# Ledger of designs, part 34: designed miniproteins, single chains, continued (3)

Each design is a single chain, and the fold is of that chain. pLDDT is the mean over its residues in the fold that is shown.

## One batch from the design tools (miniprotein)

Design m9147
Fold by ESMFold2-Fast:
Structure m9147 (fold): chain A 76 residues (1-76)
Amino acid sequence: SLVDEFFEWLNSNSTEPVPAHLQPLALRILEEAGLPVSEDALREEIILALKALGIDPTDDEAVRAYLEELVARHPL
């Protein structure tokens, strides 16, 4: 699923911009966090967005639950 792929990407420690197929989800996270929205967003910016939303990025269950709810509210 898109949530599983996004979660795996977050745990990959990638230094590259968010993959094109995951951009829609990444942009929604940035928008909800009130951060600048960019298609070139890096993993570190998504981590900062999660922290701004009150989500501990090291809490795998909390991150996954948030992503699943986000996709349910905004189907891709």
Scores: mean pLDDT 80

Design m9148
Fold by ESMFold2-Fast:
Structure m9148 (fold): chain A 87 residues (1-87)
Amino acid sequence: MAAEIIRRAAELVREAHKTGDSELLGVAQLAVAVVYTTSKTQGKEEIAKLADEALDVITRYANGEITPEEAVRRLEEIADKVEEIEK
């Protein structure tokens, strides 16, 4: 489920902040990129848009543009929106 992958990305951001392990951000980006490409290929335009927003959040956090708390909050909000679409 696409929502679970984005929610896991929020967990990976939280863990990357705790441990300083930037490789976890790479895992989060790859997982969400798969959601984006798969959703686009399947014509799920709303989910693809939300996955693209999730990628932007992870990238902004990786660049130091937003706090880990803001990144996690935004990713969880995006996951909730995807979950409502997948109902």
Scores: mean pLDDT 85

Design m9149
Fold by ESMFold2-Fast:
Structure m9149 (fold): chain A 81 residues (1-81)
Amino acid sequence: SINEKIAEIFLKEAERNRDFPQTQRLLELVARLLKEKKSLEEIRKRVKEYAQTVLGLSDEQAQLIADTLVERIEELKKELE
């Protein structure tokens, strides 16, 4: 499925970011949620929650990260269609 292809792209990006554990974990989380067929709204929510509760980021920073990652998913879906 297209979600599986996008998840694989995120996993490759996670490997490229192996020296940045927080970035790697966020990219791996996105890949997992895509494979679980979660909606973009659910992915945004869970990424924001992870950034706030695990990474200790502010609401504004967590929202920006979640929005950026969801935007990347939408761009990849458009490119792979």
Scores: mean pLDDT 87

Design m9150
Fold by ESMFold2-Fast:
Structure m9150 (fold): chain A 79 residues (1-79)
Amino acid sequence: MFEELRRRAEEVLAEVLGREPTEEEVNAATALALAHLFEDEERRKYAIDVLRKLGLSDEQIARLDAELEKLAEEVRKKL
């Protein structure tokens, strides 16, 4: 697991939720960020499903998805 990517995903998630996220929520957000980094649509759908089951609204998921896609683009430009 990329520690920096996880930390950045946690920061984005905390802003979307307006509270400190749980470990399960951070893990799901990190999986979503990794799916964007590797352009893996199947893994992206899986991560979104997990976030929905954890109680995130469709609006929160859409915002998180868009912000983590931007984060993944920034990381890819450095590779």
Scores: mean pLDDT 83

Design m9151
Fold by ESMFold2-Fast:
Structure m9151 (fold): chain A 81 residues (1-81)
Amino acid sequence: MSPAEKKVKDYVLSLPEGTKVTAKEVAEATGVSQSTASRALRELEEKGFLERSKEDPNTYIVADGTKAAAAQLRKVADEIE
């Protein structure tokens, strides 16, 4: 979890579920470089915040927030409880 990833996460969570985003759009919105945004989007996909488009590998789709929140809570529970 990098500082740039947090900025990208905060931005994508501000978007409606099902919104399509690209690394370029996220870079412009968050002020990170396109390469950094691309890396962060990939990490967020692994964490369940984003799904990669089946039609375009450069496009990510904002995932259901419930799924991402559930994964996050499970990790915290495993660490603390």
Scores: mean pLDDT 69

Design m9152
Fold by ESMFold2-Fast:
Structure m9152 (fold): chain A 96 residues (1-96)
Amino acid sequence: MEELEKLEKELEKLKKETSDPNLLKAIEALLKAIEFLKKAIETGDIMHLMHAAASLMGARILLSFTDPKDPNKKKLEKILDELEKILLELEKKYLE
C-alpha cells in the first residue's frame, strides 16, 4: 500500500510537468490502475486485478505514441513496470 501511495504521488507530479496529451492519458491510465489495485487489496476481489491489468495495458499502448526522447516517458515506463510487478505479486497471493 505504501508503494502505491508513493507511485500515485509521483504520477500527480509528472502530470504537472508534461503537456503531451498521450503522456497525460498514460498518467490517467496508471492512476486508474493504482485505484483498482487499492480496491483489490481492500476487498480481496480478483476482478479489480483484471481492471488494473487492462489499465496498465492501456498506459503501455499510450506510451508507445509518445516522443522516445521525452524524459518523462522513461519515468512513466519505470512506474508502469513497478505497477506490473505489484499486480503480479497480488495475483500470486490470490492464486496461492
Scores: mean pLDDT 83

Design m9153
Fold by ESMFold2-Fast:
Structure m9153 (fold): chain A 74 residues (1-74)
Amino acid sequence: MSTISKMSDEEIKEKLEEMIRRGVPITVRSVAEELGVSQGTARKILKKYRDFILEVQIDIGVEELVRAVEKVLG
């Protein structure tokens, strides 16, 4: 079985949060490139950390969406 990552659980979460905060789309390809893992491994990471990714994306996306809506409406 392929190694999920040579990084710790904490390191993976930190990298995922950094990607989201930078506005990088969370895709199998972007995760594979950022973590230095295969696309198959990146897909497993995305499944394992899905709830964490969604929570971070919601927090950041809501801030960006509110700002965009205010700019259009106001």
Scores: mean pLDDT 73

Design m9154
Fold by ESMFold2-Fast:
Structure m9154 (fold): chain A 78 residues (1-78)
Amino acid sequence: MSEEEIDREVREALGLIFYYLAKQALERGDDEGALKFARKVRELLDPETASRYLQELADMARKLGREETAKAIEEMLA
């Protein structure tokens, strides 16, 4: 296992952790925290995977009545 392989695995694991932190932030009404964690998901995961998780976060935010947060997450997809 190379440093490059370890970096990829660590990045993927951290991206998933931030995805779950963003979901928890949305559930507790922490819109600022949710956006911070969503940005980390975008930075750490590959574009295809990040887009999928960000879309799920935007959908969740919209279902919770957090339209501004949903819009901000959708802007990360563009």
Scores: mean pLDDT 81

Design m9155
Fold by ESMFold2-Fast:
Structure m9155 (fold): chain A 92 residues (1-92)
Amino acid sequence: SIKEEILKLVEEAVERMRGASREQRDAIFDELEKKLKEIAKKYGIPQDKVDSFIASLRGALDYGYRRGLPDEELREKLLEVAKKQIDDILNE
């Protein structure tokens, strides 16, 4: 399903961020953004909804950097945001 594909991509990106530098995490996020846009195009999800979803994930990542969150807490927050926002991009 679309939800499973999106969540799997976010989970895989978050796992790859474990022990990664900020530069590596930003590169992983850029790759995630590209993959999310490809899925959105495949399933006909409007670009503005995908951009909003990506912005929410990026906001969570930046918040984690500003607060100095440990890797595990940062991962939990990114997954929480993804799960919360995914219904908005698919159902609205």
Scores: mean pLDDT 81

Design m9156
Fold by ESMFold2-Fast:
Structure m9156 (fold): chain A 84 residues (1-84)
Amino acid sequence: SKREELKKKAEEKFEEAKKLVEEGSDAEEAIKLVDEAIKLMEEMGKGAAIATAESMAKYFKSLEKTEVAKEVAKYAEEKKKELL
């Protein structure tokens, strides 16, 4: 279904963002993937996008390791606030 495909694509984007943050790569690239994942979930509805942004923010905050992780977490939190 379209719903399952959107979830799968968003999950793939999230996994790519995780890898970039773990590698200490450019925060801008990871943020782009986070933004794309949230937009995919917006197609399912506002609630799905909010839940996705919240999950991503919590994950990257839990890493507590790098400036890159903090920047990505902040972006996800800001997106959640925009959707509320």
Scores: mean pLDDT 82

Design m9157
Fold by ESMFold2-Fast:
Structure m9157 (fold): chain A 76 residues (1-76)
Amino acid sequence: MLSEKEKIIEETLKKVEEIAKKYNLPEEVAQELIRMVEGLLKGEVAAGASVEELRKGAENLLKTLEKEMKKIAEEL
């Protein structure tokens, strides 16, 4: 079974994939974005982040990503 922290990372990466697909990002860009987000969240876990801290970090990261993607889509 996945730990709570592993579950948060998996759910977050799935949401990143959904955002990338929604905004029609090139596959290379989408894969790099997923890799960066995974690295950041795994880095927080390695630094001793609690489940609550990891969840808040993931939420903030997703909000920032959605705002940036929406802005790019609106400029096209």
Scores: mean pLDDT 80

Design m9158
Fold by ESMFold2-Fast:
Structure m9158 (fold): chain A 110 residues (1-110)
Amino acid sequence: MEVVEKGRAAADAAADALADPASAPYWPDIARAMGDMAREEPVVAPAIAEGLARAAAHASDAALPALAEALATAARVLPSEAEREAALARAAETPRGAKVAARARERLEA
């Protein structure tokens, strides 16, 4: 219960941080922590993937590489291929998100 709630809160906080230039030094660590959280607790992976896809629309260009790696990690541990495709498609709904989704797809195919 608390793990899912914490996962959603962390995803929302990370999305806000990735949109804030003042948080730039922490973006790779935030993205890595989100990916690790999805890997350790698969039950929160959908919430983490959704948060990362949302952040992709508003994240700065400098955050895109770290966000793409985290999104690929979260997508990889999602329960179904349909959910993985949905998360990537969600990120691709904006021009910034399309860059993140394309890079995440490359990570998943490697």
Scores: mean pLDDT 74

Design m9159
Fold by ESMFold2-Fast:
Structure m9159 (fold): chain A 94 residues (1-94)
Amino acid sequence: SSQAQKQAQEMADAQAFAERLREEGRRAREEGLRLGEQDPQKAVELLRRKADEIVAEATAAAAKSSSVSAKNYLLLSGGYEAARLDAEASKIES
């Protein structure tokens, strides 16, 4: 019972953390879009730095979890948000 409760709590924590990563990614994309109109190079640098930060945050959160499902959820969520930021950077570079 305690193991099942711990796994459920770790998944709930992972979902809450992933929601924060999604919001962070959304804000970074909005900032990058605004900056891109004035300074495309700085926008690309910002978006790629934010992508690296999100991956690092997701990796650190995953390392603290003992649940394989929670680890995978965090890594996939962080990777997805980072990929979206890198895609926006690539559009600005084109």
Scores: mean pLDDT 89

Design m9160
Fold by ESMFold2-Fast:
Structure m9160 (fold): chain A 90 residues (1-90)
Amino acid sequence: LSPEEAEKKVEDAEKYAKEGRVEQATVLAIEAARTYLSAGNEGDVATAERLVEKVERVAEEIEKLDPSLAGQIRDWVEMARAAINETIAK
């Protein structure tokens, strides 16, 4: 999956979170983070960091409604950040 597809999933996740559709928002946010993690951090690192930041903001919105689901999103965000950091450290 492309970074463009990940960005679209984050946009949809933000929309669903605002509508109170916490489960759908969570799935899309996790898929966005996973997309970046599995794609091997191709392209601009700054773009990857911005996508991960947007996913984390969705987790903050969800945390008010379901802290457990927000925690799952943050776990995927941490994995994505670790992958980005490994790419930088090379």
Scores: mean pLDDT 71

Design m9161
Fold by ESMFold2-Fast:
Structure m9161 (fold): chain A 60 residues (1-60)
Amino acid sequence: IEELKKQIERERERHKQLVAELEANKDASPLEQARLRFLLTVEEGAIYLYEKMLEKKKAE
């Protein structure tokens, strides 16, 4: 449970960093834009899954 909470916190911080990078790099090449958008989507999926796992463990 504690490790899962820490993991969610780390993923959320990384998500914030990726959002900031995407905003800062809006003038970057289309390939770099696509890479950043892909990474952002992966992080969103990871956060969703970890949150679901945490709720499952809490609810039992």
Scores: mean pLDDT 77

Design m9162
Fold by ESMFold2-Fast:
Structure m9162 (fold): chain A 68 residues (1-68)
Amino acid sequence: MSAAARRTLLGLMERELREHPDLSAEEIARMARSAVDAGVSPEAVLAAIRRARPDLSEEELALVREAL
């Protein structure tokens, strides 16, 4: 996947997370896994999730991290 495509995917994911604050940690983990499978680094995905959803608990972030 190109760098531009990876940036677009991260941007779309961040937007989805911001617009849907009711997304569960399990749903976020599934989205994160899909992004990593598409070639985005796990660190970039986690950083995007933290920016979009600063409300997530340490436990929820750990669940997302474990899914990667």
Scores: mean pLDDT 80

Design m9163
Fold by ESMFold2-Fast:
Structure m9163 (fold): chain A 109 residues (1-109)
Amino acid sequence: REEELRNFRIGLEKMKENVDKEPDAKPLSLDEIVELGLSLLENGSSLSFAFTTATGLIWLNHRGNVSEEEFFEKALELFEELLATPEEDRKAALEAALRELHDWLASQS
């Protein structure tokens, strides 16, 4: 859990840093972000890396709606649910978690 949480935080910090340097980059749509996350799992990336990459992109599209603290709390809740999900169901659970996080974040504007 602590290793996964560290990897999650590091990934989000790197994503934020990259977007702050490239503000003119067009944001990916939710469907493109979901496809990316699922593709990362299919290609053998860890659940932590796939989740961090996709949630980081969702955060960057909607940052300012909530604090980083509130975002980390919600993302961690969803990530813990994903870790408890059987491996065979993880792709469906990842898609559902990403869509839930996006809808929650968009509702906070």
Scores: mean pLDDT 73

Design m9164
Fold by ESMFold2-Fast:
Structure m9164 (fold): chain A 68 residues (1-68)
Amino acid sequence: MSRLEQLKEKAREEFAKLLEEKASAAEVLETYVKFAVEVQNDPSLTPEEKKELMLYLEELFKEVVAKL
């Protein structure tokens, strides 16, 4: 599995868990920031992969916040 796919899967699982546990908006935002920092600081990701991951994270964040 590529690093891009690993990070997408990890983010999907963490955000799904937040929805299941009825996490606060602050906890959802904290998780988003955590992943954004991890993506930006990953030297194995290309700029294009970082952009794709950031867009994916933004969509996950929006979906989770909409369901809170």
Scores: mean pLDDT 82

Design m9165
Fold by ESMFold2-Fast:
Structure m9165 (fold): chain A 73 residues (1-73)
Amino acid sequence: IDPKALADALIEEASKVLPQELVDRIRQKAEEMLAQGKSPAEIAKAIATELLNAGVSVDEVARLIQAAIEKVR
């Protein structure tokens, strides 16, 4: 999986169900990590952590990640 494709898919799925402020925050995080050459797994973990810290449920975070992976496979 291409890290940029996964990041773009995660942000797109998040934008359907989450507030714009939170979407902008995870977009900035993903862009920073992509610039640093981080792997898809590291980007997904960082985004998941940010969402959990913002009060998104574990189940919702898992669904968003799964949907993004399905989109880029």
Scores: mean pLDDT 82

Design m9166
Fold by ESMFold2-Fast:
Structure m9166 (fold): chain A 69 residues (1-69)
Amino acid sequence: APLDAAVAAVRGEVDALRKQAIENTKKALETFGASEELIEKAIKMTEDYLQKLEDDRVAAVRAAGEAAA
């Protein structure tokens, strides 16, 4: 169904962003000599932000699909 494909696409995009953001965050903080604890905290904040973004986008796509049905 088009809605299922749209939801899958959103999740795939956010997963790609999550992987890249985590890798970039680690590299940036390691370059500045940050502690492992600070790196882990920054990664968790990044993951929490992207999870909310995924949830919000999926909810919006589903709501639009229901309104169009």
Scores: mean pLDDT 81

Design m9167
Fold by ESMFold2-Fast:
Structure m9167 (fold): chain A 90 residues (1-90)
Amino acid sequence: SRQVQLWRAIVEKLEELIKESKDGEIPSEKLKEALEEVLKKYFPEMSEEQIRALAEGLVSSLDKEKDGKVKVSEVEAFVNTLRERIEVAS
């Protein structure tokens, strides 16, 4: 399933960002750019506007404090949610 492959790719990219993170936070802009890269690779049929809107929506939901940084704990919680969805779908 393309959806399951996308979730796996997002998990891998987010885990890389977690490993590279400093002070337990990831810049929202860096997270958004990483998600846009994954979405472009897996959905070449989507417009750049659609890809941007999806990445912005997801990052905004994770950046609860609206300070331009996402806590590693919030990203880890999201990764765990995606891993559970992958396991159920597999």
Scores: mean pLDDT 81

Design m9168
Fold by ESMFold2-Fast:
Structure m9168 (fold): chain A 56 residues (1-56)
Amino acid sequence: SLEEKLKKEIEEIKKRGERVQQAFDEMNRLRRKNTPEALKKISEIQKKLREEALAD
């Protein structure tokens, strides 16, 4: 049914939203450190987020 499909989509959206929010929080923390290691980690997180977006 349409309701079952909507529930699954909402669940997936929520999980994705939580992951994205956590990634943003981590990137903001790393930006404050401003070390070469932190900048590299930010780039890795950004790359992962882009790959997940493009995989759709």
Scores: mean pLDDT 79

Design m9169
Fold by ESMFold2-Fast:
Structure m9169 (fold): chain A 70 residues (1-70)
Amino acid sequence: SEREKAKREAILAGLKAAAEAQDTMSPEEVVEKGRETARQKAREHGLSDEDIEEVAKEAEKLVKQMLDNL
């Protein structure tokens, strides 16, 4: 569905932004960058507030997992 595609694209955008920020930002700033980028992309896709927060939370979780493996 378009909703599921939009959620996936938003999460991936957040992960990409976090990965690019890893060399220049603190771990906390990298997590925030990923979360906020995902939230912004979800909003741009016209997702509900509930879906936007779900996307932001999932992006935060995945970014933290990436950082924990460094």
Scores: mean pLDDT 85

Design m9170
Fold by ESMFold2-Fast:
Order: C-alpha cells, then sequence, then structure tokens
Structure m9170 (fold): chain A 65 residues (1-65)
C-alpha cells in the first residue's frame, strides 16, 4: 500500500539498507582517504554494485504493487 511506499521513500527497505551499509563499509576499508562518491567514481565494481542495490529497491517496489 501507499504507507509502505512512503516508508521506503523516506528510508530504504531493510534489505537495501543492509546491502548499502555493507558496501559502504567495504569502500571505507579499501579507500579510507576517499569519500564514498570518489570511491564509486574510481572503482567500476563498487559503482556497479551501488546501481544494483538501487535497482533491487525498485524491483522490490514493483513486487509490492
Amino acid sequence: GQAILDEKLSTFSPEVREKLRELIEEMRKEYPDMSIVDVIENNEEFAERFVEIGLAYIEELKKQE
């Protein structure tokens, strides 16, 4: 319903949040001197994983409709 969509728009779903947290921790570990944005810009694999997490969130929204 709409309430679930509003919740996901204000905060990411638990699955997406866990994947984002894990990815961010990996990026911080490998590139402690760089911002998350700079890491994504310099590492294609991290950029791809970030996009995949976003797509997973969209797919989750589609399944809830």
Scores: mean pLDDT 67

Design m9171
Fold by ESMFold2-Fast:
Structure m9171 (fold): chain A 96 residues (1-96)
Amino acid sequence: SDRERSIKLLEKLLEEAKKANIEEAVKYLEKILEVVRSLDKDEIVARALEQARRLGLSEEELADLREILANSDLAQAAAIYVSLEEAQPAVEAARA
């Protein structure tokens, strides 16, 4: 299945990142892997769009993001979602 393929790929990338001692990549890959294990693609897309809206993306930008997510595999969609969640503290700091 797409989930099984995504999990195997992410687990392999995580082992390589650990071997290379790239701590930031390890943290990111662990978060992406958790999302892929826990959520289906429709839920990832919905949460990614909600998070992008919270970050202040326009309706036009949200439409573009929806198209990108629709054309992404499960691992790619999860990576986009994790990236949007990680952007929240930086956006809030910029607004302060």
Scores: mean pLDDT 83

Design m9172
Fold by ESMFold2-Fast:
Structure m9172 (fold): chain A 101 residues (1-101)
Amino acid sequence: SEAARKALELFKKQLEELKKAIEEAKKAIDSGADKKELGEAMLRLGSASGLAAMARAIAKQIAEREKDEEALKELKELEKEFDELNKEAVKLEKELQEKLK
C-alpha cells in the first residue's frame, strides 16, 4: 500500500536522524565538550528518539490497517533497528546527564 510505504519511508528517515544524534552525542562526550554543547546534544538525542518512536507507531498502525504483509515484514526489521538505537540513546542520555551535573 502507498500509505504504508510512505509511513515506512518516514520511519527510515527518523531512524537516520536518530543515528546522527547518537553520533553527535558520542563526539560531544569523547571531545570533552562544554556544558552548553553537551546540553544541546542531549536535547537533540531526546528529540530524535521521540520522533523515531512516533514514526514507528504511525507506520505500525497504517501497515496493520492496510494488512500489507510486505510492509509489516519491513516494519519488524526496522523495529529491531530502532530497539538497538534506542538502547544506545538511553545509555548516552544517562552519560550526558551525569556530565552536566
Scores: mean pLDDT 88

Design m9173
Fold by ESMFold2-Fast:
Structure m9173 (fold): chain A 88 residues (1-88)
Amino acid sequence: SEEVLSDGQLVALLVLTESKYGPEFTLDELLETAKELGLRVSRSTLSRGLSRLESLGILERVPGPRRRYRIRHEALSKYVKEEGLKES
């Protein structure tokens, strides 16, 4: 069975991946970061989560020959607050 990422886990994964690889990152770099966090996630599960965040305007696709992503930090901050994912 494929593991489903929580919204908090997905947000943490995005932020850590950006911290390691810079503001533009790939699905492979996200999967490597997930492995380092001990998260058991498939490409399919991760791709679904990324598509959801893209539809919410939190994540954008970077133009170019390779599919890369960029975090829209203002939208991410609002999402984290609305979903109660911020720890005090």
Scores: mean pLDDT 78

Design m9174
Fold by ESMFold2-Fast:
Structure m9174 (fold): chain A 101 residues (1-101)
Amino acid sequence: SKLEQEIQESLLAMQETVTKILEESIRKHPKKSSDSLDSQSDFLYKKSEELKDSNPKVSELYKKAGDLYREASKAAREGDVDKAVELAKKAGELLNKAYEL
């Protein structure tokens, strides 16, 4: 339906905004952003487990996005800002795929 398409478009736009904010945060404050990335990873792992039986495809995408945010956190902590940004962007792309399902 039109409403379902509008909701999907809104979720995708919101995720793009979140990705841009995370990217800027990682570049300006990498060590502080590491803690935020770990928190996002933990949240996505919890959501993945909650959705495992009801929506296994979305569950798997949340798990993979959580893995990428965890790797981004490690890269940010090690001072590899470019790698942390790239991994966070890849996590955002997986969340976009989840919203399209």
Scores: mean pLDDT 85

Design m9175
Fold by ESMFold2-Fast:
Structure m9175 (fold): chain A 55 residues (1-55)
Amino acid sequence: SRGRELAERGAAAGPAGGAVAAADLVKQGMSKEEAVEWVREGGGEEAGRAAEAVV
């Protein structure tokens, strides 16, 4: 849950924040696909693309 809240805040911070958020979600056990989708939903397409590049 802490990681999810961090991801929500990170995604809102733009592409760099989205990438960090996705990496953190994956480290906490979320699938790469789910983490990218979560970030895209919260931060938009650019954040989602940055997340996909990192995970």
Scores: mean pLDDT 72

Design m9176
Fold by ESMFold2-Fast:
Parts: sequence; structure tokens; C-alpha cells
Structure m9176 (fold): chain A 78 residues (1-78)
Amino acid sequence: MEKAVEYALKGGKALSEGDFEKAKEYFKKAVEEDPSFEAAEHAIEAIEAYEAGDEEKAREHLGKAIEAIKKHEDEFLK
């Protein structure tokens, strides 16, 4: 889990730098470390949809990634 979170943070940093390919690589590594890490999987899908010009799908997958993060926070931090 910790390694998956580290890769997800690196993916988020790459995304903030506009490096979508590097972001996808890190999120894919996060999923490889923890296949149950739904937030990273949805983040990859959002980036791929955005790159394809499908803003609707990008929004949908981003929403799912955010909800997965919220569920994790509610489960383990509350």
C-alpha cells in the first residue's frame, strides 16, 4: 500500500507538471503495487480520456477517482 501511495503521489506531481505520459506510468505502477487502488486506476482512465479529447469521460473517471479517495479517508481516518 505505501509503495502504491508513493507512486500515486509521483503521478499527481507529474500531472501537475503537465507530463501526462509520466503521470500514467506512475499511476500504472501504483495499480501494479496495489490492484485494489481504484483511485489510481480511475486517474489513468481520466488522463487517457482527456488525451483522447473526451472531456465527459475524463470528468466521469476523475469523479470516480475522487470518490475512491474519499471512501479510503472515511474508512481509515474516521
Scores: mean pLDDT 73

Design m9177
Fold by ESMFold2-Fast:
Structure m9177 (fold): chain A 66 residues (1-66)
Amino acid sequence: MSLEERIQKIPASLEKLKEQVDATLYKGLLDDEIAELEKLKVTEPSVAEVADKLIAYLREEKAKIP
């Protein structure tokens, strides 16, 4: 899946996921996705700005969880 597709689909997927999993599991899934995007920034610097934007969004979502 492209980074652009991830950005477009993630908000809707996260809303559905929040209804189906507990807060601890949801935080873990967000951390895993952030870790994968951090690795992508190292291997493909040309997409770093797009990856940073998505990482920031995921961190903000994690911060909203009690």
Scores: mean pLDDT 74

Design m9178
Fold by ESMFold2-Fast:
Structure m9178 (fold): chain A 76 residues (1-76)
Amino acid sequence: NMKEEIVAFLKDYFAVRPLGLGSVASQEDFLQQVAEAMEAHPGDAEAVANAVPGLSKQHAEQILEAYKNYLKLQEV
């Protein structure tokens, strides 16, 4: 399940990068929203940022870059 793989990646990503912007949603709800946006809009940081409240385009770009590198490691 691609969404579950993205969520697992995001849990590791944010474990070392605390969510600094106060969100009323739980951390898991936020990660699920990001994963759904990434699944719906592959490689589109602007669309991902627009789909997730509190996520900036710059942060979405950083997450997509990290995920691209993560996938390359899984290919090797």
Scores: mean pLDDT 74

Design m9179
Fold by ESMFold2-Fast:
Structure m9179 (fold): chain A 66 residues (1-66)
Amino acid sequence: TLTLLRSMALGLADLLRSLGKDEALKKAAEQILEAMSGPVENQVNDLIKAMNLGTKVIDDYLKKKE
């Protein structure tokens, strides 16, 4: 459901912000929050897109730290 997707997206946004204050992490979290504040009919596609970007940013960030 959209409610479950929103909960998962919020968790990912919190994770992105907890990893650091890097601009890429902040922007990825902001994109998720923007998708959550948009019209309901657009939220599913926007959240999936934002979450996919957030996951990629986390992967890239962790590779740089290791």
Scores: mean pLDDT 77

Design m9180
Fold by ESMFold2-Fast:
Structure m9180 (fold): chain A 108 residues (1-108)
Amino acid sequence: MSPEEGEEEANEAGGKLASPDEKLQEEGARRLGELAASPNPEVAGAALRAAGGAAASSNPVSQRAAARAIGAGAASPNPVARAGARGLAGPGQNPEGSALAAAGLAAA
């Protein structure tokens, strides 16, 4: 996947999380997790940026999806993805995201 395709897919997945359709929300969550685990630092960075925005959302589905993507990034073999995920898991982001990112760090 090119960095440009990865950024576009991360934006699409983020948009799906804002959808009223539960199926699209689940699809967006799954795709963001996959992209956050990418060995390509630009793709992983784009996915983690989209996840950061979702983590700040008032929508619990978006928050849960963001936490899952952050956890996947933290468990990634890509050091840039791990660093980005650790930053997002900092205090004040959200408790679910911090817990999943901490679990990902423990698994990595």
Scores: mean pLDDT 66

Design m9181
Fold by ESMFold2-Fast:
Structure m9181 (fold): chain A 58 residues (1-58)
Amino acid sequence: SLDNPELLYVPNLPSTIIRIKVEAAAKNKRPILTENPHDPIIPELAKKYGVELIVKDS
């Protein structure tokens, strides 16, 4: 279910602002929803902070 309002949605186009928000969310143990797990910073931050990474399959 994608009904968690605490999820951080990350589009598949990386930007400095998005990466800062992803790190802040991971540091605060918020789950991360991404359309592009191929950006290595997103799964690395999820692993580093032990947060759930949810990949949106399109």
Scores: mean pLDDT 64

